# Designed miniproteins, single chains, continued (3): the designs that were tried, part 14

Each design is a single chain, and the fold is of that chain. pLDDT is the mean over its residues in the fold that is shown.

## One batch from the design tools (miniprotein)

Design m8486
Fold by ESMFold2-Fast:
Structure m8486 (fold): chain A 86 residues (1-86)
Amino acid sequence: MAEEYIKAAEEALSRGDKKTAAEFYHLAGVEYYKQGDYEKAAEMFKKAIEADPKFSDAWRNLALVYRKLGKEEEAEKALQKAIEAS
């Protein structure tokens, strides 16, 4: 469940493990996306990017979510960041 991934991400951050935290926030975002909760999915992908700004998968998924929300300009910016991170 998304809540378990969020807890795991917070525990990873408490240990200074930003890479693992980013991975768990990304998994939480994917779970919210599967549920159709695109706003919460975007929030989780943003947290993953805050923990690891080079996480290109999180940037790509953020762009996908922004398109689902009708935020095309924000989607384009996120896609550009994904390309820069790769």
Scores: mean pLDDT 87

Design m8487
Fold by ESMFold2-Fast:
Structure m8487 (fold): chain A 63 residues (1-63)
Amino acid sequence: AEEAFKEAMEIALKAASQLPTAEQAAALVKRVVDTARELVEAGKPEEAVRKAKEIAEEALKQA
């Protein structure tokens, strides 16, 4: 669980560093953190990591 949350955070921070604005970076990190936290709390840590990757990839494709 904590490892999945850490992995989701690392994915969010790496993607955020490649976004053109601080507002987009903050929004991406918040969305990944909120989603990962909910999924980890629900007992779905692997889904939390998968969703973090999906959210990050979508944000990077729009950048």
Scores: mean pLDDT 79

Design m8488
Fold by ESMFold2-Fast:
Structure m8488 (fold): chain A 59 residues (1-59)
Amino acid sequence: MEEELEKLREEAVKKITELINQGISLDEAARKVAEDLIKKGYPPELVQEAVRKAIEEVK
């Protein structure tokens, strides 16, 4: 549970950073990453928490 959250946070940080480097805003990058992770089958609650933590890390 904690291990899965940390792995998702790390993946979200990487993806958000890559999108920001392409000129996408933090808010838009976070939204796109959350949508991608949910599409991959991760629970929405877990994805929202991981993306929230990733935003704090990147900002």
Scores: mean pLDDT 81

Design m8489
Fold by ESMFold2-Fast:
Structure m8489 (fold): chain A 97 residues (1-97)
Amino acid sequence: SEEEIAELEKLLRELAVLHEQIENSTDFDEIKKLVEKIIEIAEKLLPFATPEQRERIQAVIDRIKEALEKGDYDAVVAATRELVRIASEILREKRAA
């Protein structure tokens, strides 16, 4: 629906901003807050995702959490980039339908 596309566009824009912020952050407390927001957006994408996309989103959430616990910020950024890619795919598929 047009409303679903608008919501996905909003979520993707918010996720892109968070990805840019986390890529440029060096403060652990800031990174933790950004991760919480990224996971919230990932969870909001789940209702729009196919079963295969849902599994991929869950895997990315798990990777982000594990990377954060290990202090592997490069891995957090890489996983967030993958999430942006999945969100873009979901939006493209909804626009094509």
Scores: mean pLDDT 88

Design m8490
Fold by ESMFold2-Fast:
Structure m8490 (fold): chain A 108 residues (1-108)
Amino acid sequence: SSMKKKKEEAIEKVAFMLVAGPRLALELLKEKLEELIKKGAPKEEIKFQMQLLIAAYRVLGKEEEAEELEKKAIEYFGMNEEEIKEFEKEVEEITERIRRIIEELGKK
């Protein structure tokens, strides 16, 4: 689907940004999340942006920041236990995809 392609492109972009400048990557991801919330973007877009930022934190070993944002996402979307499990699975899949892209970029 068109949305699946856009999500794949966003994940790849995050991986490239993290390799180029992890500090700036986090700032840009935070800014985009704040803009999406401010303009009242669709919940699915805000959810995906939160997942991208959580995954970026985990790739960088920033587990405390990742956990804080996950807790905020749970509250923001009013997630039940099943929805939390699905959200965490999606974050894990995004995190592993980012790690694989970074690994491939690091091959000589």
Scores: mean pLDDT 88

Design m8491
Fold by ESMFold2-Fast:
Structure m8491 (fold): chain A 97 residues (1-97)
Amino acid sequence: MSAKELVEKGFELLKQGKYEEAVKYFTKAIELDPDSSVAPKALLGLGIALDKLGKYEEAIEYFEKSIELARRKPDDPEYGALETGAASALVATKRAM
């Protein structure tokens, strides 16, 4: 599977409430190609899955990594949306702690 296919499957698993399985797929996507165009999205998905599992400190770390990678392409609207999404998720997770 490509990094993109792994990320798509990870988000499908998130929608199904299969958070532990989603973590595995997002982790595989990042390990397969950490510099891919889908890496910020995979990091965001991993953060969301970890938040749902109550792993708030780990979730925050991955949201921050997603924001950092998304900021590398500030003129890309998809990356801008990922930065906003990760920042919103980061704030929500910190409130849950």
Scores: mean pLDDT 81

Design m8492
Fold by ESMFold2-Fast:
Structure m8492 (fold): chain A 70 residues (1-70)
Amino acid sequence: MREKFEELVEKELKELEELGLVTPEELEILREAAEVTLELGENKGEVSEELLKRAEELRAKLKELAEKRE
């Protein structure tokens, strides 16, 4: 499951990169968001403190990027 999801994400990100729609920084954040989403799904009933922290860090990064693009 994880490999198929990573393959789909990589394909979509590659298309966005080829079209010039995302910056390298945005691309990296999108990859990290996909990884966190996968790990949350795999843990099902219990979310680790580390995963929650990563999700919070991603939200902070996304907000910073949105503010910079204003």
Scores: mean pLDDT 69

Design m8493
Fold by ESMFold2-Fast:
Formats: structure tokens, C-alpha cells, sequence
Structure m8493 (fold): chain A 65 residues (1-65)
């Protein structure tokens, strides 16, 4: 599960960077990839990972109006 965990962390970090640049579509895609990767590999997201994803999704929703 180390590889899956590292990939999820990278996707979340890339989504944060995309959001900072105003690339909301890219940020949304990266977050969906992170969640999909977790589901496909039966990886349980940590509370910290879930919180980060939720905060990023909230910001994307606010901006994509």
C-alpha cells in the first residue's frame, strides 16, 4: 500500500497546486483520480486525507459558479 499512499498524496498535492493557479478543472480531475485510486486499491483514506480533499472540493465548488 506504500505506492498507493504516495500516489494519493501526490495527487492531492497536485490538486492543491492547480487550485492555487486557478485551474479548477485540473484540481477536480486530480481529486477524482485520488479517490478512484483509493477505491480501486481498497485503500482507506486517513482522516487528514479526507479533510484535505473535502476542503479542496469546497473551494472548487465555490469557484466554478
Amino acid sequence: MDEVRKEIEKLIEEAEEALKKGDYDKAEKLLKEAVDLAEKNNYQLTEEEVKRIEELVEKIIEEKT
Scores: mean pLDDT 80

Design m8494
Fold by ESMFold2-Fast:
Structure m8494 (fold): chain A 94 residues (1-94)
Amino acid sequence: DKAKKLLELLSTLLGVKEEDILSKLDELIEKAKKSSGNSQETIETLELFKILHELTSKGEVEKAFEKAEEFAKTSSLSDVTLALLEGLKKWLES
């Protein structure tokens, strides 16, 4: 239930089917790396979504958030990404 809800959210946010989420994230990360206006923040946010997708696609939502929070704490966006993850958890529990 929570895994399906989170995958549907990622699918909607990326504008792709659930099976294409990983491919779309990889495409966006490569575009961000090559863009003249690229930001490390954009790359870190997309990598966070890849971590969430990897474990959520296996039904391991709790582990997905644990691993994402660990990544967020080591990133330059730790305050913003931790707030986003907390918001997502609250939404999933609603």
Scores: mean pLDDT 77

Design m8496
Fold by ESMFold2-Fast:
Structure m8496 (fold): chain A 60 residues (1-60)
Amino acid sequence: MNEKIAKETGLPVSVAENLIQGAKTHGEEISEQDVLEALRVAATTAEAGKEAARELAAQR
C-alpha cells in the first residue's frame, strides 16, 4: 500500500470536516478549499472512479 496515497486520501477528508465544523461555529460559509480537496481525493482514489462507473451502470 502506498503510504503517500493513503495519507493524502485520508488527510483531505479529516481536514475538510474540521474546517467545515470550524466555519459553522464562526458562521462562515463553507470553504471553497473543501471542494478542491474533494476533487483531489477523487482524482487520487481509483475506488471513487469505479464507484462512479458502477453508479452509472446501475442507472437504467
Scores: mean pLDDT 54

Design m8497
Fold by ESMFold2-Fast:
Structure m8497 (fold): chain A 60 residues (1-60)
Amino acid sequence: MEYYEKGKEAFEKGNYEEAIRYYSQALAEDPTHEEAKKNLAKVLKEMGHPGIAEHVLSLK
């Protein structure tokens, strides 16, 4: 998905807020997108929110 790729690019550049926006948009379009969920959780963990990251990974 286009939003997922933009999220990865933003995360690699250290733009965590943009990465969250794009990964969230990817999940809004496809809530079963496993890679977007994993990478959103990874960004949240990097920002110091491991509990929220764990919750995101548990979404079905």
Scores: mean pLDDT 76

Design m8498
Fold by ESMFold2-Fast:
Parts: C-alpha cells; structure tokens; sequence
Structure m8498 (fold): chain A 68 residues (1-68)
C-alpha cells in the first residue's frame, strides 16, 4: 500500500513548563493528522516531529503524518 505524508502543526499556549505545552501542541497535531487521514480515506500509521518553535506565548509543533 502506497504511503502518503502530510504536514500538520499543533499550537498550544505556554502554561507552566515548555514540556507540558509541547505535549499539548503534539496532541492537537495528532488530532489534525487523524482528521486528515479520515478525510483522505486513509489510516494514520505514524507521526514524526519535524519542528518545534516558540512563537510569542505559544509553542508550535509540526509533524509529518504517514497515511496508509
């Protein structure tokens, strides 16, 4: 089965520790990846974090989602 990759970004406000905010942003990115897989009629195989950046009071986590 051919794999397709899509890039999605999750965003979360920095609350307490940066690690907690990264986790929240990653959860949002995962939900977006799952929604993208469903919309494409595919199954989410894996997520790979490709970028993490702090933008003002928010953290953005960008992931590559592999859809099959």
Amino acid sequence: MEEVTVTVTGVAPIKGTLEESKASALIEAGKKAQDAAEAAGRVLRSLRVVDVKVVGDKVEVTVEATLV
Scores: mean pLDDT 82

Design m8499
Fold by ESMFold2-Fast:
Order: C-alpha cells, then sequence, then structure tokens
Structure m8499 (fold): chain A 73 residues (1-73)
C-alpha cells in the first residue's frame, strides 16, 4: 500500500473515530497520516472526508474532523 493510500485509510478511520466521539484516537490517526504525506496532501484528503460527512448530514462530525486536521497541519 502506498503512503498516500495509507494516509487515506488513516484519515477515513479518523472520521469514524470522530463519529464515535473518540477525538483522541482521531488526532493520533491524523498525526500518523501527516507523517506519510505533505501538509497540502493531508488537507486535500482530509477535506474530502469532511465533505463526505457533510453530504451524509453529519455536520458535527464534519466540523470536529476539520478542526483536528487544521490543528495537525
Amino acid sequence: MSPREQAEELIRRAAEAVKAGDLETARELLERASSLVSPEELERLGMRQVHDLLSAGDDEAAARLGALIKEVL
């Protein structure tokens, strides 16, 4: 699995952790993703997950994930 694919999986798992209310796990997963890709790539992949959450109607999870991504960048 490429570093980009690993980062995408970690960011997706972070979104699931946010939905479960586990913000500490979400932060750890995002920090791991940030070690695999550039800050620009992390923001791009992360914003895609934020958009997916918004499209699913999960505005709270989307806001929390977006905030955590900005903190890790």
Scores: mean pLDDT 85

Design m8500
Fold by ESMFold2-Fast:
Structure m8500 (fold): chain A 82 residues (1-82)
Amino acid sequence: KEELIEEIKELLEELAELGVLSEEEAEEGKKYLEEADFSEEELKLLKEYLKAVKENAKALLETGKLDPEAVAKGKAAIAKLK
């Protein structure tokens, strides 16, 4: 059970890095996982769902969906160019 919770927390962090979730949404998700009384079966289903979301998000980014991280880095670079 604890191992599944840790794996799901890692997936939430990866989804935030991909821009699918905000940092705040990822932290709220982690807190909810710790406070909610999920069964191992529910945690397994949640993990598979989040894995599918991550894979789909990567595919969408590759097919021309705007990358929020690249946008943030680009804005920082432009601000320095003035």
Scores: mean pLDDT 68

Design m8501
Fold by ESMFold2-Fast:
Structure m8501 (fold): chain A 61 residues (1-61)
Amino acid sequence: MDAELMKKALEAFKAGDYDTAAKYVEESTGKKSMADGVKKGAENPVQEKAAEKELEEMAKL
C-alpha cells in the first residue's frame, strides 16, 4: 500500500503536480505535516530537490 502511494506521489511530483504529490504522501504516511513539507519544498528549489530524492528512495524500496 504505502510503496504504491509513494510511487504515485513521486510521479505527480516529477510532473509538477505538487498538490497531488502531497495528498499521496499524506495518505501513505498519515502525517499532514510531511505532506505540507512536500508542497513547501516545491516552492523552494533547494528543498524541492531534497524532497524528490527522499520520495525516490521511498518509492524504490
Scores: mean pLDDT 69

Design m8502
Fold by ESMFold2-Fast:
Structure m8502 (fold): chain A 75 residues (1-75)
Amino acid sequence: MSEKEKILSLIGEILNLIGDIIELKKEIEKLKKQLPSASEEEKKELKKKIEELEKEIEELEKELKELLERFKTLK
C-alpha cells in the first residue's frame, strides 16, 4: 500500500466518523425538541435516550481524536 493510499484511507475513516458524530448530534437535537411537548413518562425515556446517544458521541470523538493523531504522524 502506498503512503498516499494510507492517507486517503485514513481521511475516509475520519470523514465517516465525523458523519456519524453529526448524525448522532442531529438525533439528540430532535429528541430535545420533543421534550417540551412530552408527558413526564416520555420525558424520562427521551432523557435516557439522549444520555445514551451522548455516550456514543463521546466514544466516537475519542476514536476521531486517535485517527487525527495518526493523520498528523503521517505528515
Scores: mean pLDDT 82

Design m8503
Fold by ESMFold2-Fast:
Structure m8503 (fold): chain A 83 residues (1-83)
Amino acid sequence: AEEDLEKGKKLFSEGKYEEAVKYYQRAIEKDPNNAEAYYNLGKALDKLGRYEEAIKWYQKAIELDPDNKEARKALGLARAKAG
């Protein structure tokens, strides 16, 4: 799970957003309560212009970690981009 999350972050930093999504999904499959993995999945989808999907995963990240201010800010911005 941690290895998949870190691999996803590396791919994201390289601009490989579709590949990052796959690794973040793997991290979530192994640890469904990993708030950081949902937040990073949302960010990768946001970069791909998949705003409705990004919104869903930002919401899940906030449900698991209500103190994640960056996820709340990203959610607001993604909602603005979607509508």
Scores: mean pLDDT 88

Design m8504
Fold by ESMFold2-Fast:
Structure m8504 (fold): chain A 70 residues (1-70)
Amino acid sequence: MSLKEIKEIIIKFSKGAKSISVEELKEIMIKLGLSEETAEDIKKALENEGIKSISVSEAAKIIYRLLKLE
């Protein structure tokens, strides 16, 4: 799956929003085949940094990197 494909999926999920919540990021990660454990760990890491939402572009980069790590 390419970075562009991931970004398009996020845009469709967010209905054209420029950013998504960390809860939405977790849902998208699971939908794209990442484990619930990995998705929850990323959500907690972002929450620990005080991040409540991230841009679609940053979300796509995170997901793309994680999918390469299995």
Scores: mean pLDDT 81

Design m8505
Fold by ESMFold2-Fast:
Structure m8505 (fold): chain A 60 residues (1-60)
Amino acid sequence: AAMEAAKEALAEAVRELLRSQGASEEEIEAAVKTLLSRVDAGELDPEALTAGIRAYLAAL
């Protein structure tokens, strides 16, 4: 589904961002779980967040 694809893209972007900052895999997975939970609650737009993270990573 489109939402599941958007959530997967967000998870990948968050993992890439946090790894670039030296976060542990445990910290990365905890952050991904928290963000996806907030997406499920309607608090966050996964497509907008993914675009923002990708733009930030491209600027590094």
Scores: mean pLDDT 81

Design m8506
Fold by ESMFold2-Fast:
Structure m8506 (fold): chain A 57 residues (1-57)
Amino acid sequence: SAEDARRDLEIGEELLESNPTAAATAFGEARRLGRDDPEIYERARRLYEEAVARANA
């Protein structure tokens, strides 16, 4: 789960500039998969908020 969450964080970070909507989906999944890891959860939450803001720009 933590490994899968880290993979989704990496995918989202790669997509953040070119496709923020897809990045938000990846970060949302990372947040779900990493819910028991506070560091992963908080990173995914922050990146999700950033991706949503970029998608709505």
Scores: mean pLDDT 84

Design m8507
Fold by ESMFold2-Fast:
Structure m8507 (fold): chain A 79 residues (1-79)
Amino acid sequence: HMEEELERMEKNAFVAGYEAAKAGVPLDRVVAAIRNAATEKFADLPEELRQEVVDRLVEAARKGYEFAKENPDATVTLP
């Protein structure tokens, strides 16, 4: 189902944002990469659904990035 796939992708985006922050990658670069990848992957989705997916993944990555900055000694693993 689409929702289960989106939840999995959100978790992966969170981890990607977290790892990017730990590696010193700027947040805007991470956001741009996720927007580009998600837009390309879901190009055939209706506009409303495509926008929702892109926004959800970007938000998850931002949260992961912020989590890493607030919790520098924490570790996160893929599910």
Scores: mean pLDDT 77

Design m8508
Fold by ESMFold2-Fast:
Structure m8508 (fold): chain A 82 residues (1-82)
Amino acid sequence: KKELVKRMMEIGAKLLGLAVHAVFEEDEKVRKEILELLRKASEYLNKAEKALKEGDYEKAEEYLKKAEEYVEKAEELLKKAK
């Protein structure tokens, strides 16, 4: 349980950092794609939080993996844009 909460906080921190960088991305298409990926990551993070509150640790882990995947895709896209 504590490990899942820590991962959720780490993903949230990465989301915030990437969103700040994305706002200053000059390529409109790249910026839009990054923000869409971060929106999806945020959606899964919210689903993970709900599952965690309900005691469904398996579902929470599944949703956290999805959120991590979208955050990683956003990071990769931002990296390639620079």
Scores: mean pLDDT 81

Design m8509
Fold by ESMFold2-Fast:
Parts: C-alpha cells; structure tokens; sequence
Structure m8509 (fold): chain A 87 residues (1-87)
C-alpha cells in the first residue's frame, strides 16, 4: 500500500539521519574542522525534515511533528557539547 511504502521510506530516512548525527558527533569529538561537522549535521537535519514531510502526508498528530523538531535540537546540542568537550 502507499502507507506501507511511506513507512518504509520514513524508517530508511530515520536510519540515515541517525548515522549522519553520529558521524557529526564523532567528528566534533575528534576536533575536526567545523565545516566537516556542519556538513554531517546538515545532512542529518535534512533527513529529519524529510521524515517530517512524510509524517504530514500520513496526517500524524502535531505532537509527532514537534518531536522531529526536538530531535533536530537534541542533535545540534549533542554536537555542540561534543565540540566543547574536545577543547
């Protein structure tokens, strides 16, 4: 069904977002160039934005959509904390 295809795409995008977020945190912990860290962080956020668009197509509650925005903020804070700890 169309719904099943959307759910499979959401799962793949969420896995990609998690991988990019972990890469951004790892690069920040290693004290790598800010541009490299920001590139991975941006990719993670882009994948989460796509998940949000698919959640909107599934007509999920506002609270679920707000959860994606909170996840993006949490990733940004994790990267900031990792970079600060590397100093």
Amino acid sequence: SEREKLLEEIERLAEEAERYAKEAVELAKKGEEKEKVEEKLEKAKEKLDRVKELYEKLELPKEVLEGIEKAKEAIEKAVENAAEAAK
Scores: mean pLDDT 85

Design m8510
Fold by ESMFold2-Fast:
Structure m8510 (fold): chain A 70 residues (1-70)
Amino acid sequence: SPLLEKARKALELARKHGLPEVEKVFQAAIDAAERGASEETVRNLLDTAIEVAEKLDPELAEEIRKIYEE
């Protein structure tokens, strides 16, 4: 559940930044978590999502990293 909450917060940030590509990858992580995927699977999807965010908006990527470190 904490991973799902973090993914939802990241999705909201991506929406505020107007980055549909980042929204899609965080949505994939949320969908996986809701379907009962392992924490490791969700973690890997979130790592991929952050890499996408970093290429498009490094500032957004830093905010997202803080979400799931804390």
Scores: mean pLDDT 80

Design m8511
Fold by ESMFold2-Fast:
Structure m8511 (fold): chain A 78 residues (1-78)
Amino acid sequence: MEEAVRHFLEGSAALSAGDLEAAREHFRRAVAADPEFEAARHAIEAIEAYEAGDEEAAREHLGKAIEAIRAREEEFLK
C-alpha cells in the first residue's frame, strides 16, 4: 500500500509539471503495487482519454479517480 501511494504521489507531481508520459508511468506502477488502487486506474484512463481527444471520457475518469481518493480517505479516518 505505501509503495502504491508513493507512486501515485509521484504521478500527481508529474501531472502538475505537465509531464503526462511520466504521470502515466507512475500511475501504472501504483496499479502494479496495488491492483485495487482505483484512483490510479482511473487516473491512467483519464490521461489516455485526454490524449485520444475524448474530453468527456477524460472528465468521467477524473471524477471517478477523485471519488476513489475520497472513499479511501474516509475509510482510513474511521
Scores: mean pLDDT 77

Design m8512
Fold by ESMFold2-Fast:
Structure m8512 (fold): chain A 76 residues (1-76)
Amino acid sequence: SLEEFEEKLAEVEKKVKELIEKAKKSNEKEKKELLEEAIKLLEGFIKEMLEESLGTPEDLEKLEKKLEEVKKLLEE
């Protein structure tokens, strides 16, 4: 349902935010591991959205943009 999708989206966004915040407080090795976990979580959810035809194109674009932002943080 749309409500279940919105709840999953909010949970994924919350978990990614928590991982990024923890990464900012961590040493370089832990930062890399936490950001890689955030990338894996985002890629997994994007894949689920595509396979299950969940969400709107706008939701997908937002998550893909977030994924690119996290990848850039990993390169810094």
Scores: mean pLDDT 84

Design m8513
Fold by ESMFold2-Fast:
Structure m8513 (fold): chain A 59 residues (1-59)
Amino acid sequence: SLVERARELLKEGEKLFEQGDYLGAALKYLESKRLATQAGDEELAKRAEEGARKAVEKL
């Protein structure tokens, strides 16, 4: 499902962020937000957006 894929991308983004790959993390978070928004999961979309914002601030 879109929600399951969005959650998987969020976890991938979190892992990349922990590894210091902020560009990779930002890209995964943005894709997670896109899919979460399409699925109507507003909480997941917000979490992904915050992750992307934090990753971009590190660039």
Scores: mean pLDDT 89

Design m8514
Fold by ESMFold2-Fast:
Structure m8514 (fold): chain A 71 residues (1-71)
Amino acid sequence: EAIKLLEEALKAAKSPQAKKYLEKAIEAARNGDYETALKYAEKAAVYALIAGDEEAMKLAVEAVRELQKKI
């Protein structure tokens, strides 16, 4: 499930920017705003990649795929 993947990515994340966007993505997804959640999850994946947070990046990308199914 998308929210669980975002929460797991947040726990794995080392980058403050990745954490910030994951928190925003979780909030949007909890409110049913999957389009906004997707946008923030994509940003989180990019910042995780830049920071070398491979686990957080992988989980954020999986969350992006799950969010795309809800739109």
Scores: mean pLDDT 86

Design m8515
Fold by ESMFold2-Fast:
Structure m8515 (fold): chain A 62 residues (1-62)
Amino acid sequence: SEEERFAEFLRRVSEILDEADAKGQPEEGLARVRALIDEEMAKASPELRARLETFRAQLEAQ
């Protein structure tokens, strides 16, 4: 489902950010998250794409 795909995406984001934080490399973490968003958007449904766009906007606003 779209909810399961978005939940899996958030799990991967958490793993990337946790690893980057542990290494003291937050910029690398953000770069990896942006790449993951692009990958997921390329194969996402319109509904999932809308959720990913909202997430990206929140990420970039920080």
Scores: mean pLDDT 83

Design m8516
Fold by ESMFold2-Fast:
Structure m8516 (fold): chain A 85 residues (1-85)
Amino acid sequence: SEREKLARAQELLDKAIEAFEKGDYETAVKYAEEAISLLPEDHPLRAVAYDLISKAYQKLGDEEKANEWRKKAEELAKKHGVKIS
Protein backbone atom coordinates (compact mmCIF):
# COMPACT_ATOMS: atom_id res chain seq x y z
CA SER A 1 0.00 0.00 0.00
CA GLU A 2 1.02 3.66 -0.31
CA ARG A 3 1.17 3.91 3.48
CA GLU A 4 3.55 0.94 3.65
CA LYS A 5 5.75 2.54 0.93
CA LEU A 6 5.87 5.77 2.96
CA ALA A 7 6.84 3.87 6.14
CA ARG A 8 9.59 2.01 4.25
CA ALA A 9 10.86 5.28 2.73
CA GLN A 10 11.08 6.81 6.22
CA GLU A 11 13.02 3.75 7.46
CA LEU A 12 15.41 4.03 4.49
CA LEU A 13 15.94 7.76 5.17
CA ASP A 14 16.77 6.97 8.81
CA LYS A 15 19.34 4.42 7.58
CA ALA A 16 20.73 6.95 5.08
CA ILE A 17 21.19 9.53 7.86
CA GLU A 18 22.90 6.92 10.07
CA ALA A 19 25.27 5.97 7.23
CA PHE A 20 26.04 9.67 6.60
CA GLU A 21 26.80 10.25 10.30
CA LYS A 22 29.22 7.29 10.21
CA GLY A 23 31.00 8.74 7.15
CA ASP A 24 29.64 6.09 4.75
CA TYR A 25 28.57 8.61 2.13
CA GLU A 26 28.14 6.12 -0.73
CA THR A 27 25.78 3.98 1.39
CA ALA A 28 23.90 7.13 2.46
CA VAL A 29 23.26 7.97 -1.23
CA LYS A 30 22.05 4.40 -1.95
CA TYR A 31 19.53 4.36 0.93
CA ALA A 32 18.29 7.87 0.07
CA GLU A 33 17.83 6.91 -3.61
CA GLU A 34 15.86 3.81 -2.54
CA ALA A 35 13.64 6.05 -0.37
CA ILE A 36 13.04 8.40 -3.34
CA SER A 37 11.94 5.41 -5.48
CA LEU A 38 9.12 4.69 -2.98
CA LEU A 39 7.84 8.30 -2.78
CA PRO A 40 5.45 10.17 -5.12
CA GLU A 41 7.11 12.73 -7.43
CA ASP A 42 6.51 15.84 -5.26
CA HIS A 43 6.37 14.25 -1.79
CA PRO A 44 7.97 16.49 0.92
CA LEU A 45 10.20 13.62 2.17
CA ARG A 46 11.98 13.80 -1.20
CA ALA A 47 13.39 17.17 -0.07
CA VAL A 48 15.09 15.47 2.91
CA ALA A 49 16.47 12.72 0.64
CA TYR A 50 17.69 15.26 -1.96
CA ASP A 51 19.43 17.33 0.74
CA LEU A 52 21.16 14.25 2.16
CA ILE A 53 22.33 13.09 -1.30
CA SER A 54 23.66 16.61 -2.00
CA LYS A 55 25.65 16.65 1.26
CA ALA A 56 26.95 13.13 0.64
CA TYR A 57 28.20 14.06 -2.85
CA GLN A 58 29.87 17.16 -1.38
CA LYS A 59 31.75 14.88 1.07
CA LEU A 60 32.67 12.56 -1.83
CA GLY A 61 34.07 15.53 -3.79
CA ASP A 62 31.43 15.46 -6.55
CA GLU A 63 30.56 19.18 -6.50
CA GLU A 64 28.54 19.00 -9.74
CA LYS A 65 26.16 16.35 -8.38
CA ALA A 66 26.09 18.06 -4.97
CA ASN A 67 24.85 21.28 -6.62
CA GLU A 68 22.20 19.47 -8.72
CA TRP A 69 20.69 17.69 -5.68
CA ARG A 70 20.93 20.84 -3.50
CA LYS A 71 18.85 22.77 -6.06
CA LYS A 72 16.22 19.99 -6.12
CA ALA A 73 16.12 19.89 -2.30
CA GLU A 74 15.73 23.68 -1.93
CA GLU A 75 13.00 23.95 -4.59
CA LEU A 76 10.94 21.11 -3.12
CA ALA A 77 11.49 22.25 0.49
CA LYS A 78 10.20 25.75 -0.34
CA LYS A 79 7.14 24.27 -2.10
CA HIS A 80 6.19 22.18 0.96
CA GLY A 81 7.51 24.39 3.78
CA VAL A 82 9.98 21.67 4.84
CA LYS A 83 13.19 22.70 6.60
CA ILE A 84 16.30 20.88 5.41
CA SER A 85 19.83 20.80 6.83
Scores: mean pLDDT 85

Design m8517
Fold by ESMFold2-Fast:
Structure m8517 (fold): chain A 87 residues (1-87)
Amino acid sequence: MEISDEEAARIEEAAGELARRTEELLKKAKEAAEAGNAEEAKRYAEEARRLGEELAEAVEEASGDRELAERVREHVRGLAEKIEKLA
């Protein structure tokens, strides 16, 4: 499921640097996939997935919201998988 604006704000508050880096990697992965660069798309998607795990952990540690952390992890993994399939 997509992350809401309210959830995005909480993620930014908890781990803004990691959130921005994860979003940038997902954006680069999608752009590479749309350009037909399968290798680049998969590389960025894998990096985003790893950073998404770190982001989820940081969100849980900072906010105490385990459910939000789980949604962050699944959201990043889902987007990365979808992008990899497009490449």
Scores: mean pLDDT 79

Design m8518
Fold by ESMFold2-Fast:
Structure m8518 (fold): chain A 55 residues (1-55)
Amino acid sequence: LSEKARKLLEKGKELLKQGKKERAIDLFLQAEYLAELAGDEKLKEEAREALEQAK
């Protein structure tokens, strides 16, 4: 779960750089959800910060 969440976070950052903001936000939301399920608080916080920056 943590590994999958991290991959989604990285993909979201790539999409955000390409201007695909809505897709990036969707991936960040998925990453936050998976990080929560994995109990990975640091990764969850990174996903939340990415969401705030993408908005």
Scores: mean pLDDT 81

Design m8520
Fold by ESMFold2-Fast:
Structure m8520 (fold): chain A 78 residues (1-78)
Amino acid sequence: AMAPEVVLTRDEVRKAAEALESLAAQGIDTPEAVRKALVDAGVSQEAADQIAWLIEEHGISPATLAAALRNAVADVDA
C-alpha cells in the first residue's frame, strides 16, 4: 500500500462516530479537540490523528464524518 492503512474495530468506529457527533453538536471542529475526544473515547492515537487530518486538510465537518462512520457500521450490520 502507498500509505499505511489505519484499521478501526467496529467498537472504535462507533466510539469515533459518537465522539464526533458530540463535538458537532457543540460546534467544535478544531483538530486538537477532535484528537482528544477520540482518544478519550478509546480510539487509537493513530486513528485519531488520521480523522483529525481529514477534518483539517479536507474541510470535512465532524458531523459529516460521523455520519459516514455510522453508515459504514450500518452497512456491515445489514
Scores: mean pLDDT 74

Design m8521
Fold by ESMFold2-Fast:
Structure m8521 (fold): chain A 78 residues (1-78)
Amino acid sequence: SEFDADLAKIKERLKNLPKEVQDFLNRIEKDFEGTRKELADRAAQLGNEALKKKAENAKTPSEVLDVFYQLRALESRG
């Protein structure tokens, strides 16, 4: 319920999201645990232990999406 409500709010507020972000939200909806683990693995590959733990402890779509944006920002700098 809280998960579904959070996901719906993200989709409504960000209706003009790029396809990449829309696809990512669909992945969160279908496989929250797998998406969270993938972000944790990506953070680990970048040597970012704080983002890895943030991904592992994420409980809502909003929290997972925040990690996704932070990883994208880091990957674009390296």
Scores: mean pLDDT 80

Design m8522
Fold by ESMFold2-Fast:
Order: sequence, then structure tokens, then C-alpha cells
Structure m8522 (fold): chain A 61 residues (1-61)
Amino acid sequence: ASKEEILKLIGEILRLIGEIFDLERQLALNPEDEAARQRLRELEERRRKLIAEMNRMEATN
């Protein structure tokens, strides 16, 4: 993969980390918020996939 592609993935991962942090703060104030819990799970899954893709690109170069 190109350096540009890797940098784009890093940027997206950092954005997701920020969104996850915001949702965790919301859940700290309202632990019963099922919508926030669902969104957090979705963002965590997306983050894991992007990190795995980045690691794969790094390992195959």
C-alpha cells in the first residue's frame, strides 16, 4: 500500500478514537443509554478493522 493510504487510515483511526472517547463519556453520565452502547460497539469494531488493515499493509510491504 502507498504511504498516502496508510496516513489516511491513521487519520480515520484517530477520528474514531475521538468519537469512542465522546461516547464513553456519555455512557459514564448515562450507563443505561443503549443507543450509545450500540454506537460504541460499532465504532470499536470499525477501529479494530482499520488497525488490522493497516497492520496487514505494513506486514506485506
Scores: mean pLDDT 80

